# Designed miniproteins, single chains, continued (4), part 37

Each design is a single chain, and the fold is of that chain. pLDDT is the mean over its residues in the fold that is shown.

## One batch from the design tools (miniprotein)

Design m13263
Fold by ESMFold2-Fast:
Structure m13263 (fold): chain A 90 residues (1-90)
Amino acid sequence: MKKLVVKIYHSEGEITEEAKKKVQENIESLKKEYKGAEIIVEEIKLNVSKEELAKKFKELEEKAIENPNMTFLGGEETEGGAVALLAELE
């Protein structure tokens, strides 16, 4: 069985309900694309500012480009905080 690990990186502060909804929509899209794979969702609080996490979006995107088993799903910066999503297929 293939595993798809979705890592949700979030900054200090509150994540908005709109950002959480976008995260859930991305997870549902992955479930449709990777039928039969076990999907594991891991939330990682980094204790960094939203501005610092936003700067890391490019680094996460570049890391995903270098690894064919990784996909950068996107990042969202909100008034309360930032989130970034990275998927890795085992």
Scores: mean pLDDT 71

Design m13264
Fold by ESMFold2-Fast:
Structure m13264 (fold): chain A 100 residues (1-100)
Amino acid sequence: SEVLAELERRVAELAERMHAEQTEEARRAALAELARLAREAAKRPELPEALRAALRAAAAVLEAAAEGKSREEALQAGLAEAERLGDEATAADLRALLAR
């Protein structure tokens, strides 16, 4: 998918920027941008519904992290979104991450 290839490239660019950034403000800005991209990708009808649901859950995690919430709180936000959307595969993955 063209949309998926574009998203993967932008995610990689933002991940590199987060590792290069030395300030918490700059890292949070990068997380917020990733969340926005995930939200936009989730609206694309050419992507499978399962992938769109996973992107909405990922956006919730990234949004919470951008707001400065803890890892546990951010993952719980994503889990709540996955459960709301009925995405049991993503919910199971997030529960596994919370148990670590």
Scores: mean pLDDT 80

Design m13265
Fold by ESMFold2-Fast:
Structure m13265 (fold): chain A 90 residues (1-90)
Amino acid sequence: SDAARQALQDAVDRLVKAAEEGNPEETRKAGEELLAHARQLDLSDPADRQALIDAMNKVAEALDIARQKGHEEVAEVARETIHELGRLLR
């Protein structure tokens, strides 16, 4: 649904922001919200499936930024979030 895709996008933006700021607790909270919204997607809908893939790509970018800045705990939270999002596509 449009609402579910928008909620997912908003959660991705919050996770990216928290990761850029190097805040592991806020990154984890945003990751949990992102996963909750991802679980509401209808993966038989190509648009919802693409939104999940786009979200995974954005979290992967946040992981790379966290690694470059030396924010190891934030990087681990982002990595775990990507892993859990990937499980939904199987």
Scores: mean pLDDT 86

Design m13266
Fold by ESMFold2-Fast:
Structure m13266 (fold): chain A 83 residues (1-83)
Amino acid sequence: MVTGKAFVSTEGGRRVPAIVTVEGDRVTLEFEEPASAPIVGSRLTIESSSGTAETTVLGSRAVSATTFELLVSDGEAVAAAVA
């Protein structure tokens, strides 16, 4: 499990700061302000001081107005970008 602060964007979306937690292909996004859930089938970009990763959203669930639990195609790439 890896947790870090990163910028998150979907295809055509704004870059938004979030706390990103990665556990295998499960990614949890915690935003400071209410956000829209990433759309299944969209590309997700994670950017931090450690690197940048792109993955496909395979599943999306809103836990709250600010917290989303995702299944992604490449959790290892996201973990490397956040670490």
Scores: mean pLDDT 82

Design m13267
Fold by ESMFold2-Fast:
Formats: structure tokens, sequence, C-alpha cells
Structure m13267 (fold): chain A 79 residues (1-79)
């Protein structure tokens, strides 16, 4: 994505149409990277939630751990 943005900046003065095409491709790649980063953040949050539930003396702690484990498995399958 960064390489495409740099190439687009280089081409903008001489070939603005090609520069625009490269920026659109860079945006598409960045969107896909953002989705992966969101999944990784959700996975980290689910793992943290499981750890907190395991340390909790709350009566629902066991259910919270089970839900977190299911969410972790689902997120890992998507990554």
Amino acid sequence: AIELIEEAARLAPTDPEKAEELLLKAGEIAQKASEKEQLEAQLAAAEASKALAEQSDHPDAAEAVAKAEAQIAELKAKL
C-alpha cells in the first residue's frame, strides 16, 4: 500500500490518471489491512476478557470464560 502511494505521488505531475488508479488500489489494500487489524484487536480483547474472567470470583466467571474461548476460536479461524 505505501509503495503504491509513493508511486502515485511520483506520477501525479506527469500522469494524474495513473496516479489516481494507484491511489484507488492503495485504498483497497489499506481497507483489507484495516479489517485484519480489527480482527487482531478483537482477538486481543477476547484473550484479555478470558484472563480477567479467570481471575474473577463472580458467579458468572465460568460462563464468561467459556464465551471468551468460543470467541477466540472463531476469531482465530477468520485470521
Scores: mean pLDDT 72

Design m13268
Fold by ESMFold2-Fast:
Structure m13268 (fold): chain A 89 residues (1-89)
Amino acid sequence: MEEAKKLFEEADKLIDEALRAVQQGDYETALELVRKALELYRKSYEIFKKAAEQGDEEAKKMLDYVKTKIEALENFIKRLEELVERKKA
């Protein structure tokens, strides 16, 4: 549980850094940071999933929240990649 919480918090910090990079026009750095955050959320999800299956109530609440974060970031990455490709064309 503590490891999953740390991974989640690290992912949140990477998203903050990615948003700052976007504001500075550094889209390549932003994309790299968002991809790293997605990997950390996915690792956190697997740990919370196992804990929730063992009856951890906190893990059950976090599982749905992390899943929502993963889906949002996957959509954000796709849109950001499309915008980068359009500027290149």
Scores: mean pLDDT 81

Design m13269
Fold by ESMFold2-Fast:
Structure m13269 (fold): chain A 62 residues (1-62)
Amino acid sequence: ASAKAAALAAIAALAAERARAGETRVPTSDLEAIARQHGADLSPEELERAALAGYLEALREA
């Protein structure tokens, strides 16, 4: 797994966790921090898409 793949998975997991906690969105700054922590250079579109995937997964389980 590349740094980019790890960052995308972590972003989706965080978004799903926040959605299960009753939050509607993760701040973009938090998504960017995860990307930097994993050493991944992700576009804003990639960050938002990963977060959206996590939200949708959590909402289907609720």
Scores: mean pLDDT 78

Design m13270
Fold by ESMFold2-Fast:
Parts: C-alpha cells; structure tokens; sequence
Structure m13270 (fold): chain A 72 residues (1-72)
C-alpha cells in the first residue's frame, strides 16, 4: 500500500473534493480554504502530485491544482 496521507494532505485533498472534480485552485485559495500556510499547502500539493492524486496545471500564467481525472 502507498504511505498514508498526512493531516495536511488530507485537508488539501478534502478542499479539492469539496470544490468539485473540475475545480482548479491556486495554493493561495487552498490556504484560505484549509487554514494552512501557503508553504504548508505547497508542500502537501507537491506530495499529492507525486502520488498521482492531483494534477498541476498552468492557467493564464498561474499555477493551479485539480483532482486527477485518473483518480475519478
């Protein structure tokens, strides 16, 4: 089994699930939704991308994150 999700990873993932499968959120928006610092959110997002659970996209020159289509 893959390593268990951290508390921070679970909070970020829950915020993305609540936003919906087509939602693309910035690290700032995720920090606001979770109450975590931007650096904590960024670290959690990097780990979730490495797991293949979420995807990093560049939209209008801005980095955004979404649930991976392969995970739905």
Amino acid sequence: APAPLSREELKVLSALVEAGPDAMLTPQELAEKTGLSRSTVQAAMDRLVARGVIEREIVDGEVRYRLSPAAV
Scores: mean pLDDT 79

Design m13271
Fold by ESMFold2-Fast:
Structure m13271 (fold): chain A 85 residues (1-85)
Amino acid sequence: MHHIEKAKKLAKEAYKKTGPDGVTKVLGKLFDKGDSEGAAAAAVQFYETDKSSTPEEVTGLLALGGRKNPEMGKKALELLKKAFS
């Protein structure tokens, strides 16, 4: 549970500094650690922080972050779909 809150905080701070590119880098680091739940939570935090973002843009960023870890990207995408449902 604490790793989810930490992932959300990292996404929010990265967005403040470098916008969506910063969030994509956070997603990549979370996938490198095998944290698909944290990656999905970070993507949801981006959507909540940037009210102009669409679910499609958020799923796109998650896919970009997961490029090197496609199996974990798939897991995170399913979690993200549940969050938007």
Scores: mean pLDDT 79

Design m13272
Fold by ESMFold2-Fast:
Structure m13272 (fold): chain A 93 residues (1-93)
Amino acid sequence: DAVREAGLEAGRAGVNGDFQKAMEHGKRASQAAGFDPVIGAGAGTAAAMSVYLNGPDAAEQAGKTASRAMNDLGHPGGAKAAQAVGEGAKEAG
């Protein structure tokens, strides 16, 4: 699943402080979900910054919360990406 894999990579990149990789993986997740790549790039960068500043446990909880919100709004692709970012951060941290 391209959306999930890109989300996981963004989370891992965030823990390592690699904001460029997080942006690129966010862009790919957005494209795979049929969404604007600029939004995905911004989301990937923001997720990486959050992980870097607040740590992997906080990122995992934020990812779960965002995933639930996205599912409630009818955006399963966004939900999958948000959860994967948190999981990738937890795995790498």
Scores: mean pLDDT 74

Design m13273
Fold by ESMFold2-Fast:
Structure m13273 (fold): chain A 88 residues (1-88)
Amino acid sequence: KELEELEKEVEKKAKEITEETKKRLEETDKKVEELLEKGKKEGREEEGREKARKLVTELVAEELRKIGDQIDEELAARKKIAEKLAQL
């Protein structure tokens, strides 16, 4: 009973991480598109590309940090399942 509950919790957490990452990726895509479009419209296409690259690099680094935090939570939950299994 407890093991099934913990497994469901891990699966739920994994789905939440996926949905959250998807939303942030969509926001990043929109910001990149806006920067590229603005640069092209103003005749500063290279500047727009440079700003877009910088934004992507910074946001990817921040998202990787957040994903790392979420993975740590998932690993903690998996450790509890392993401890329960070891008692069987």
Scores: mean pLDDT 72

Design m13274
Fold by ESMFold2-Fast:
Structure m13274 (fold): chain A 56 residues (1-56)
Amino acid sequence: ISDEVIRLAEEVRKALLDAGWSPGAARAAYNSVLNSNDVEVARQNLETARDVLNYV
């Protein structure tokens, strides 16, 4: 797993937690991003998580 994917996975988890998602849901998203090991997938997930934060 690349350091960039790990960093992006951490940012996805933080964004979801900030949006009020449960720790379990945030951890599941984090694990999903790590399991994909794909920077583009990670960036798309982060953008989606940030979009959720803007509406809550």
Scores: mean pLDDT 75

Design m13275
Fold by ESMFold2-Fast:
Structure m13275 (fold): chain A 94 residues (1-94)
Amino acid sequence: TSSSTQEMLQRLDRIEERIRELHEKGVISEEEYRELMELVASTRNAILNRDFQSARRFLEELIGKLERLSERHPELEPVLQEAQRLLGLVQQTL
């Protein structure tokens, strides 16, 4: 539904904001930041196009990268948890 799509986009915006803040604080590298932001952008475009199959795939890739990064950067754990919650919402539309 439109309201579900809006919630997904709002949650994704919060994930983006947290990633940006961690990059600004020097917690993650420029390369790590770029990779995460590309996946966020791909996920957003898929949600906007109601392509929830692609949104799930991009979110699974984002979660995988966040899981690997959180092993070195514990500050990413809350971002990882938010991405996992967003994946749950996307999966409910499939």
Scores: mean pLDDT 87

Design m13276
Fold by ESMFold2-Fast:
Formats: C-alpha cells, structure tokens, sequence
Structure m13276 (fold): chain A 78 residues (1-78)
C-alpha cells in the first residue's frame, strides 16, 4: 500500500521536523533557520507524495492528524 507507506514516511518527517524545531528554539536560533527546516520538510513531503501517486493535500491532512496530538503534547511540555 503506497498510501500507507507514504503517510508513515510523512509522519516520520513531521516528527523529526518538530524535534529539530524544538532543539533550535532551545538554542535561541533565529526564525529564518526554523523556516528553513520547515521548507526542507515540505519539499520532502512533496517528493514522497509524487512517488506514491497520492495527492499531497490528502497526505498532508493524514500526517497532520497523526502529528497534531503529539505536537500539542510537546508544546504543553515546553
């Protein structure tokens, strides 16, 4: 199932991206560096969607649903 594999890969990218952003924030990195990390993650997600033949909007929605509760928990812990 290409869709399931793509969703898992996108979720892992979102998880790692969130972790990197949290580390950058702790180091007092500028917003521009955080933005760069987000842009790199977006490009990787676009590539995965294209390779899997899944609409990027559908894949992003699925990844956001999987990621959002953990992101909210991480923000509450910060």
Amino acid sequence: DKKKKAAEEVYEIAKETHKKIAELRKKGAPDSEIDKVQEEAKKKIEEIAKEAGVKIEELIKLALEMYRPKAEAALAAA
Scores: mean pLDDT 73

Design m13277
Fold by ESMFold2-Fast:
Structure m13277 (fold): chain A 107 residues (1-107)
Amino acid sequence: MAEEIIKLLEEMKKLVDEAIETGNYREAVDKIRELARKIVELARESGNPELIKIAQEFVEKLLEVIRKIDEALSLPDPEERQRLMREAFEELKKVIDEAIEKVKALS
């Protein structure tokens, strides 16, 4: 279970890196939301309280950054929107890296 969650987190990190490189943030957000849902489901299915806690804390932090992304997408200036979007995705990368380290510590 932990190994499967790590794989999904690493897949999510790859999507974030690709979005930063290409500027295609919208498609990445949709895929990130789907991967986050799968991570929570796997953590709950594991029955491991520590994994469930890590997954819940991860999703809470992830949703906070996604709110910043949604706010950036509403901005009229394309240049400012792109800058704030990049900043938000760099923050997502840090949140994902922290989650990977916490899950690995349980292995």
Scores: mean pLDDT 83

Design m13278
Fold by ESMFold2-Fast:
Structure m13278 (fold): chain A 100 residues (1-100)
Amino acid sequence: MSEEELKEEILEAAKELFEAVVEKGKNSPETHKKEKELLSLVVRAALTLSPERFEELMKEVIEELEKWAKENYPGNEEVEELVKGIKEFMEVVAEAKRAA
């Protein structure tokens, strides 16, 4: 998978997660499946990319997700909390990758 394909897959997985949270709730089996899919892709990016490339990719993903969430779910507190959680998770992974 190319870096561009990986970015698109991560964005799609995150969008599907947002949809699942809104439609099914944060504790639904479908939401848990989408969380695992997103986590798997982020871990794959962390394992395959250099620290510099991973940080740049995650920054681009976060910026696009924040914009997409604001446009599609304006004022939705659950979605805002999810975006924050994803951002914090990706930042922790980037820091861990730099330390390794």
Scores: mean pLDDT 81

Design m13279
Fold by ESMFold2-Fast:
Structure m13279 (fold): chain A 77 residues (1-77)
Amino acid sequence: ADRGRQALEAGNGVEGARLGIEDADRALRAGDAEGMRKGGEVAVEGGLADTENPVLGSGYAIRGIGLQVDAELMMSR
């Protein structure tokens, strides 16, 4: 829980994004739409913070957007 956010706050954008996706996948398995949305937000923030590897960062950001959209769809059902 919040491991991705903790890594992001420590200035490790790529690690924060990766852990945000892992947290979102765990939330999805638990049926936790809010946890999935939060993990997706961390993935976007971490991905956009990675200026040293913009291709990898962009991939995480795109995945994070998708997770947030999927979470909203889960909450609307």
Scores: mean pLDDT 76

Design m13280
Fold by ESMFold2-Fast:
Structure m13280 (fold): chain A 109 residues (1-109)
Amino acid sequence: SESLERMKEYFEKMKEALEIEDVEKAKAELDKILAEANADPRLSLAQKEALSHLVAFLKYGLEHPDLPRASAEAVLRAMVDILRRGGESQEEIDFFRELAEEVFEKLLE
């Protein structure tokens, strides 16, 4: 799916942004990635809403290095609910979950 390939590209960019040592620069890069995703006609409204929640959480996590894993799990459940309510297939939701878990592992390392 073209949508799944584009989603994977945005998640990979987010993982790279998390490697930026300057927290404010990392947050600015995450905002740029989200703006690009929001302008992408290949992504659904639900995918864009889920990514908005992901970026907000990642920006929060960059400022809070003691963030518990349970917080990431709660945000993942909320994003999955957004995608499910938006009519995304189970395969698309499962793929999003896998990509989000990789980004959370990068954040929490």
Scores: mean pLDDT 88

Design m13281
Fold by ESMFold2-Fast:
Structure m13281 (fold): chain A 103 residues (1-103)
Amino acid sequence: MKSVREQMLELLNLLLNDPDAAPFIGPFDEDVQFPDWSKVVDNPISLADVYQAVLEGKFKSVQELVDAIYQMIDNVLKYFPKDSELAKLAEKIRKKVEEWLKS
């Protein structure tokens, strides 16, 4: 069985190499790209923040990592209209994470 850390890095490597995830790597530039991002979302988090948290050993399980990624997706869906391109990309990333968990 792969270690928890190896599973976390496998999922992150999958997402960081996915073109659909590129807008979510961050950092989210509030002054240029996402005005009032931190005011609209209660827990600002990017894929770069998630990657750093894995490197720092902050996640105790693969599920805690998945929950952090889902928080990022939920933030995007809260900030952008549901018919926006970024909202559609966030939904694609959620489905990719769900499919990876079944593998």
Scores: mean pLDDT 78

Design m13282
Fold by ESMFold2-Fast:
Structure m13282 (fold): chain A 88 residues (1-88)
Amino acid sequence: SEIKKKALSDSVLLISAVELGRYDDAKEIATEAALYLMEKEGKSEEEAEKILFEGLEEAAKLLGKEVTKELRDIVKEGVEEAKKKVEA
């Protein structure tokens, strides 16, 4: 699925940004990934969060890393920011 491939790719970039201390980039990646799912793919907030968490878990496994609370919080914040932009 193109949706799942993009979520995996975005999650790899997100994990990399966090490991490099590039937190502003990580937040932007999460927000734009959520916006894509909600605006372009018609996903709900809950569906977007689920898809991004699944991508995050797959990316972490691929990279030999763990899904930290920090990574999950960045994804949740990104979904919340995307929702505000869609509802504005």
Scores: mean pLDDT 88

Design m13283
Fold by ESMFold2-Fast:
Structure m13283 (fold): chain A 69 residues (1-69)
Amino acid sequence: SEEKVERLWELLRERADADGRHVRAEDAREALVEVGLSPSTAERLVEELVDADGRVNVAALVEAVERLL
C-alpha cells in the first residue's frame, strides 16, 4: 500500500497546477484508477474533495487514499 501512495503522489505532482497543490478532477480520477482503485471509488473520492473550480487538493486526496488502504 505504501507503493500505491508513493505512485499516486508522483502522478498527482506531475499533473498539478502551477502551485503544486491542486489537480483537475479528471486527472485525479485517472491517477486513482492507475494506482489500482476502482473507477467507482475514484469517482466517489473526487466528488467528496472537488472544489467549486473543479480542482482537488493533492494532499487531501492522498490522505483520503491512505485511510482506505
Scores: mean pLDDT 82

Design m13284
Fold by ESMFold2-Fast:
Structure m13284 (fold): chain A 79 residues (1-79)
Amino acid sequence: SSAEDAALQAQLRALAREIGEERAIEELSKRLGVSRSTVRDWIRGRAVPPASLHAKVRKLILELSTEAGVEQLREAVLG
């Protein structure tokens, strides 16, 4: 649905704000097997992820946010 598409786009944009747009593009592109330009278009609202990928994209957003949180804690405590 358009509401689910809008929610996913908001989550992608939030991830890009958290870890940086270029890192988000690189990691999502790599883990989804899609082009960097495709992921960039999703983040910028130029395109919508296919419905078949929504669950996988949501899972990867959670994984990348978790990884970023662990790295931030590591840098703050050990760096």
Scores: mean pLDDT 81

Design m13285
Fold by ESMFold2-Fast:
Structure m13285 (fold): chain A 70 residues (1-70)
Amino acid sequence: AQAVQAAIAKVKAQVDALLAAGRITPEEAAELLAEATRLIQRLGAGPEQAEAILDSVLASLQARRGRAPR
């Protein structure tokens, strides 16, 4: 449980930083948190995996909007 909570906290901090930097919208931040949290809980992932999971979810959300940036 502690490892999962630490991973979720790390993802939340990174998503909050992206939102503060204006790189994502509040709606995208909510989707990122929901998807990353769900994946972390499903995998039983720890904080070491949090960055890779967040990066994967970000890439997936961008792909759902269309092709990768040129």
Scores: mean pLDDT 76

Design m13286
Fold by ESMFold2-Fast:
Structure m13286 (fold): chain A 95 residues (1-95)
Amino acid sequence: SEEEKKIKEELEKIIERAHRIANEAQAVVEDPSASDEEKRARREELEKEIKKLKEELKKLKKVAPESLEKEVIKAEFALIGAEAGVLVLERVLER
């Protein structure tokens, strides 16, 4: 259905954005040219993006049909990965 297709596209968008956040967190950790202040600012931006994606996923989970259960699970795992990446960035900034 058109509604199912739309929900699937929104879930795929969440997965893509979550993977991008995880990759960006790693890139910030590994950047020798960035200051601690710049890294903290980027961490705050990534945390805000994660919060927004969690709210979007929560709304989609309420309306997603059982046929999209696999996509919902993938989105949940992708968000866990993004959160883990940001936690590593935070830990590095404590040193």
Scores: mean pLDDT 88

Design m13287
Fold by ESMFold2-Fast:
Structure m13287 (fold): chain A 80 residues (1-80)
Amino acid sequence: MKEEYLKKSEENLKEIEEIAKQLAAISPDYGRGGQQAVGMAKKLIEWGKKTGKYEEAAKGVEELKKQAEEALALAKAKAA
């Protein structure tokens, strides 16, 4: 169960990292926002490990991923 939440968090972190790379390719300003999301996701995962709150950390990382996906969609729309 905790291993499933940790795995899900790490998978979502990898997706956020990929989104951050795409944002950076559009502009340095969007890239900075993407890197902030990566940093927050990493901090949530470490907080979950430190406190044992793996489920809460996983929910937070999933929310950050959704926000990053929305930011990427907006950035692509503005770049077109």
Scores: mean pLDDT 84

Design m13288
Fold by ESMFold2-Fast:
Structure m13288 (fold): chain A 74 residues (1-74)
Amino acid sequence: ALRRHTALIRAEPDPAAARAQAQAFLDRHPAARIELSDTATGTKTTAATPEEALALVEALSRAGHSASLTLYSE
């Protein structure tokens, strides 16, 4: 059965800190699919790669927005 893990990656004054938190979460949970939600707007995006998810987390942190990161694994 597909497993789901969700983490809130809070906006940080240093976007690299938000990226590091997201990387640690990705490292703990092997993911077949990555979904990211902007908690300020409710916009959801499916990331094709871990690198895309990390870039989106950094971009959201620069805007002052926290990201909800959901990983789907089997």
Scores: mean pLDDT 82

Design m13289
Fold by ESMFold2-Fast:
Structure m13289 (fold): chain A 80 residues (1-80)
Amino acid sequence: SEEEEKLREAINKTLETGEPVSFTVGPFRVTIELLPDGKLRITVEHLLSGLRLERVVPTDEEEVLKAVKEMMEELREREL
């Protein structure tokens, strides 16, 4: 899916540059940040409500995809 492709690109870019990478998927902004311990901090913000969720996950594509989807679903259930 487009969101999975954007996530993969963002992970690769942040691992390559060491810089935070942000992108949008529908009403959500996703930010991926590489931490000093080699884990990723993932932030998902619902742009209309301003609510955000944050999780720290291993640098594993499937773990990142799962975390982003779960955070988006939590925000949808309560705020959409």
Scores: mean pLDDT 82

Design m13290
Fold by ESMFold2-Fast:
Structure m13290 (fold): chain A 84 residues (1-84)
Amino acid sequence: KEKAIEALKKFKEKVLEKYGENGVITRDELAKIAQEVAKEFNDPEAARAISEAVLRALQKSKNPNEVTGKDLLEAADELIKELE
């Protein structure tokens, strides 16, 4: 699970850098950043963890076509705690 945790931490860094906590991220942008992180790790557990973070963030958002950076950071943090 070490690759999954590392990927989620990298995902958090990229979300904070590009969008910030209150930044609005469209589904298309969300897919792009998720694919970028998954490709960097080239690991099925990392890819699965990123996909799960994306799904949880979409569930937290009241708009099904976009999420906030905060939604993604919360989803990633929850998964990191579950994996540790």
Scores: mean pLDDT 79

Design m13291
Fold by ESMFold2-Fast:
Structure m13291 (fold): chain A 82 residues (1-82)
Amino acid sequence: STEERLERGRKEGERAFEAGDYRRAVSIYGMLVREAEEVFGPDHPLVAELLRRLAEAYEALGKSEDAARLRARADAIEAKQA
């Protein structure tokens, strides 16, 4: 299922991040964001969660501006769910 695929992808991204492979974590989380947007729509809570993980990986690469942009989008999605 899509739910099982996204969960496996999250664990794979987490393992890459914990191993210090931040570029791989960005690639994995970026693909998961796109898949979640295509299946659930751009404002789904799962998209917000994946954007926050992607932002953490960008921050670890020193890309603080990219990370801030992703967090701002996640915040906007969560605000729509209130």
Scores: mean pLDDT 87

Design m13292
Fold by ESMFold2-Fast:
Structure m13292 (fold): chain A 64 residues (1-64)
Amino acid sequence: GMKKVTEEEALEALDKVLSLSYPSNEAKIAFIEKLKEEALKGGLKLSKRFEDKVKEAIEKLRKE
């Protein structure tokens, strides 16, 4: 369906992705990047809150 992704739906999906177990930090980063891409393709307009959380999560994983 052509239902647009909301900021709330994107943030919930990000929280779920962040709570899952991954074989590596690289795999987790790849899933976060994929989620961001899918949310934008799904019609999520520029959301500073979502983008900031994505950036923060990736930066934390790269520092581990």
Scores: mean pLDDT 74

Design m13293
Fold by ESMFold2-Fast:
Structure m13293 (fold): chain A 77 residues (1-77)
Amino acid sequence: MEKEKKEKERQKQIEELRRQAAVYEASAGVARLSAAASRVFDSPETAKKVEERSRKLEEENLKLAKEYREKAKELEE
């Protein structure tokens, strides 16, 4: 029972880490889409500012997603 509890807890932790990674990946996608929209609809000056902000946000979210994915893999192996 002790061993089964630990294995179930580990699996739940892995699932949560994967879920968090997916949230960060989705956030990165939204940032990328916002930059693309600004390029079409806003002035060149505004689009540059939005692209810089969105690029940083995308990079940060993708980095966090990767870290959470790696943590999940470590727990699986």
Scores: mean pLDDT 81

Design m13294
Fold by ESMFold2-Fast:
Structure m13294 (fold): chain A 81 residues (1-81)
Amino acid sequence: MEKIFKNPKITIKGPDGSVVEEIIEEDMTLSELIEKAREMLEKHFGIPKDVEFKLLKEDENYAVFSFTYKGKKVTVKIENL
């Protein structure tokens, strides 16, 4: 069964080291939050939606992903507040 996040926050550390955050005011599954993170990556950093996220850490209240884009590390954190 897919996990539901009740008060989700998405935090992205981009390839230039800048940080973008969004608080979602609705309940969402992890898959839906990953799609939101992909939209944020494209909007703020021009990163294609088809990049593969590598899961680094997962807990009941968070998931942390990373990938490399043009030689730079990108980090995506999804958490319940």
Scores: mean pLDDT 82

Design m13295
Fold by ESMFold2-Fast:
Structure m13295 (fold): chain A 91 residues (1-91)
Amino acid sequence: DDVEKAGRLIAKGEGSDEEVDALAKLLAKKAEEELKKNPEMSEEELINFMLEELENLAETHGVKFKEETLKKLREKIRELAKKLYEEKLKE
């Protein structure tokens, strides 16, 4: 369950690659809904949206992600944002 895996990462500020992937996927789902409302969003705007959602999530839960975990999250966010943007261009 992506929600459970993401919750574990948020609680610890670090985690497995599967937990990182789960959180990034939840952020991507939010970005997909935003893209439906604002279809002119660029790939960079999608990345920035997901990073801002991640920052808001961290502030809300009082978590400070470890540098290695944050690096992995940023990498996954960029990968998923690119995929969402490329899929939108095919419409």
Scores: mean pLDDT 84

Design m13296
Fold by ESMFold2-Fast:
Structure m13296 (fold): chain A 97 residues (1-97)
Amino acid sequence: KIKEYLEKALEALRKALEHVDNPEETIRYLDEAIEYLRKAMEEAEKQGKKDIANKLFLLLMQATFLRIAVEFGDDPATVREGLERLIEEIEKILKEV
C-alpha cells in the first residue's frame, strides 16, 4: 500500500537526518528512501491516483537531486534542510492517502 511505502521512506529519511554529518550513511538512507518513494509512486499510478503519483514523482526528483548534492560534497546544513523538507512533504501526502 502507498501508506506503507511512504512510512518506510519517512523512516529512512529520519535516519539520513541522524547521520547528516556522514555522507556515506546519508547516501545509503537516501537510496533506501528513493526506492520506497518510487514504489509508492508506482502503486499510486496503478491505483489511478494521478495527483498523488505526480506529487510523489516530484519528491522522487528532489530526493535524487539531494543524493547527488551529498555525493558531490554539499554542506551538512544544506543537506539537513533538504531532508527536513522531504520529511514535511511526505507527512503532508500521508494525510491525503
Scores: mean pLDDT 89

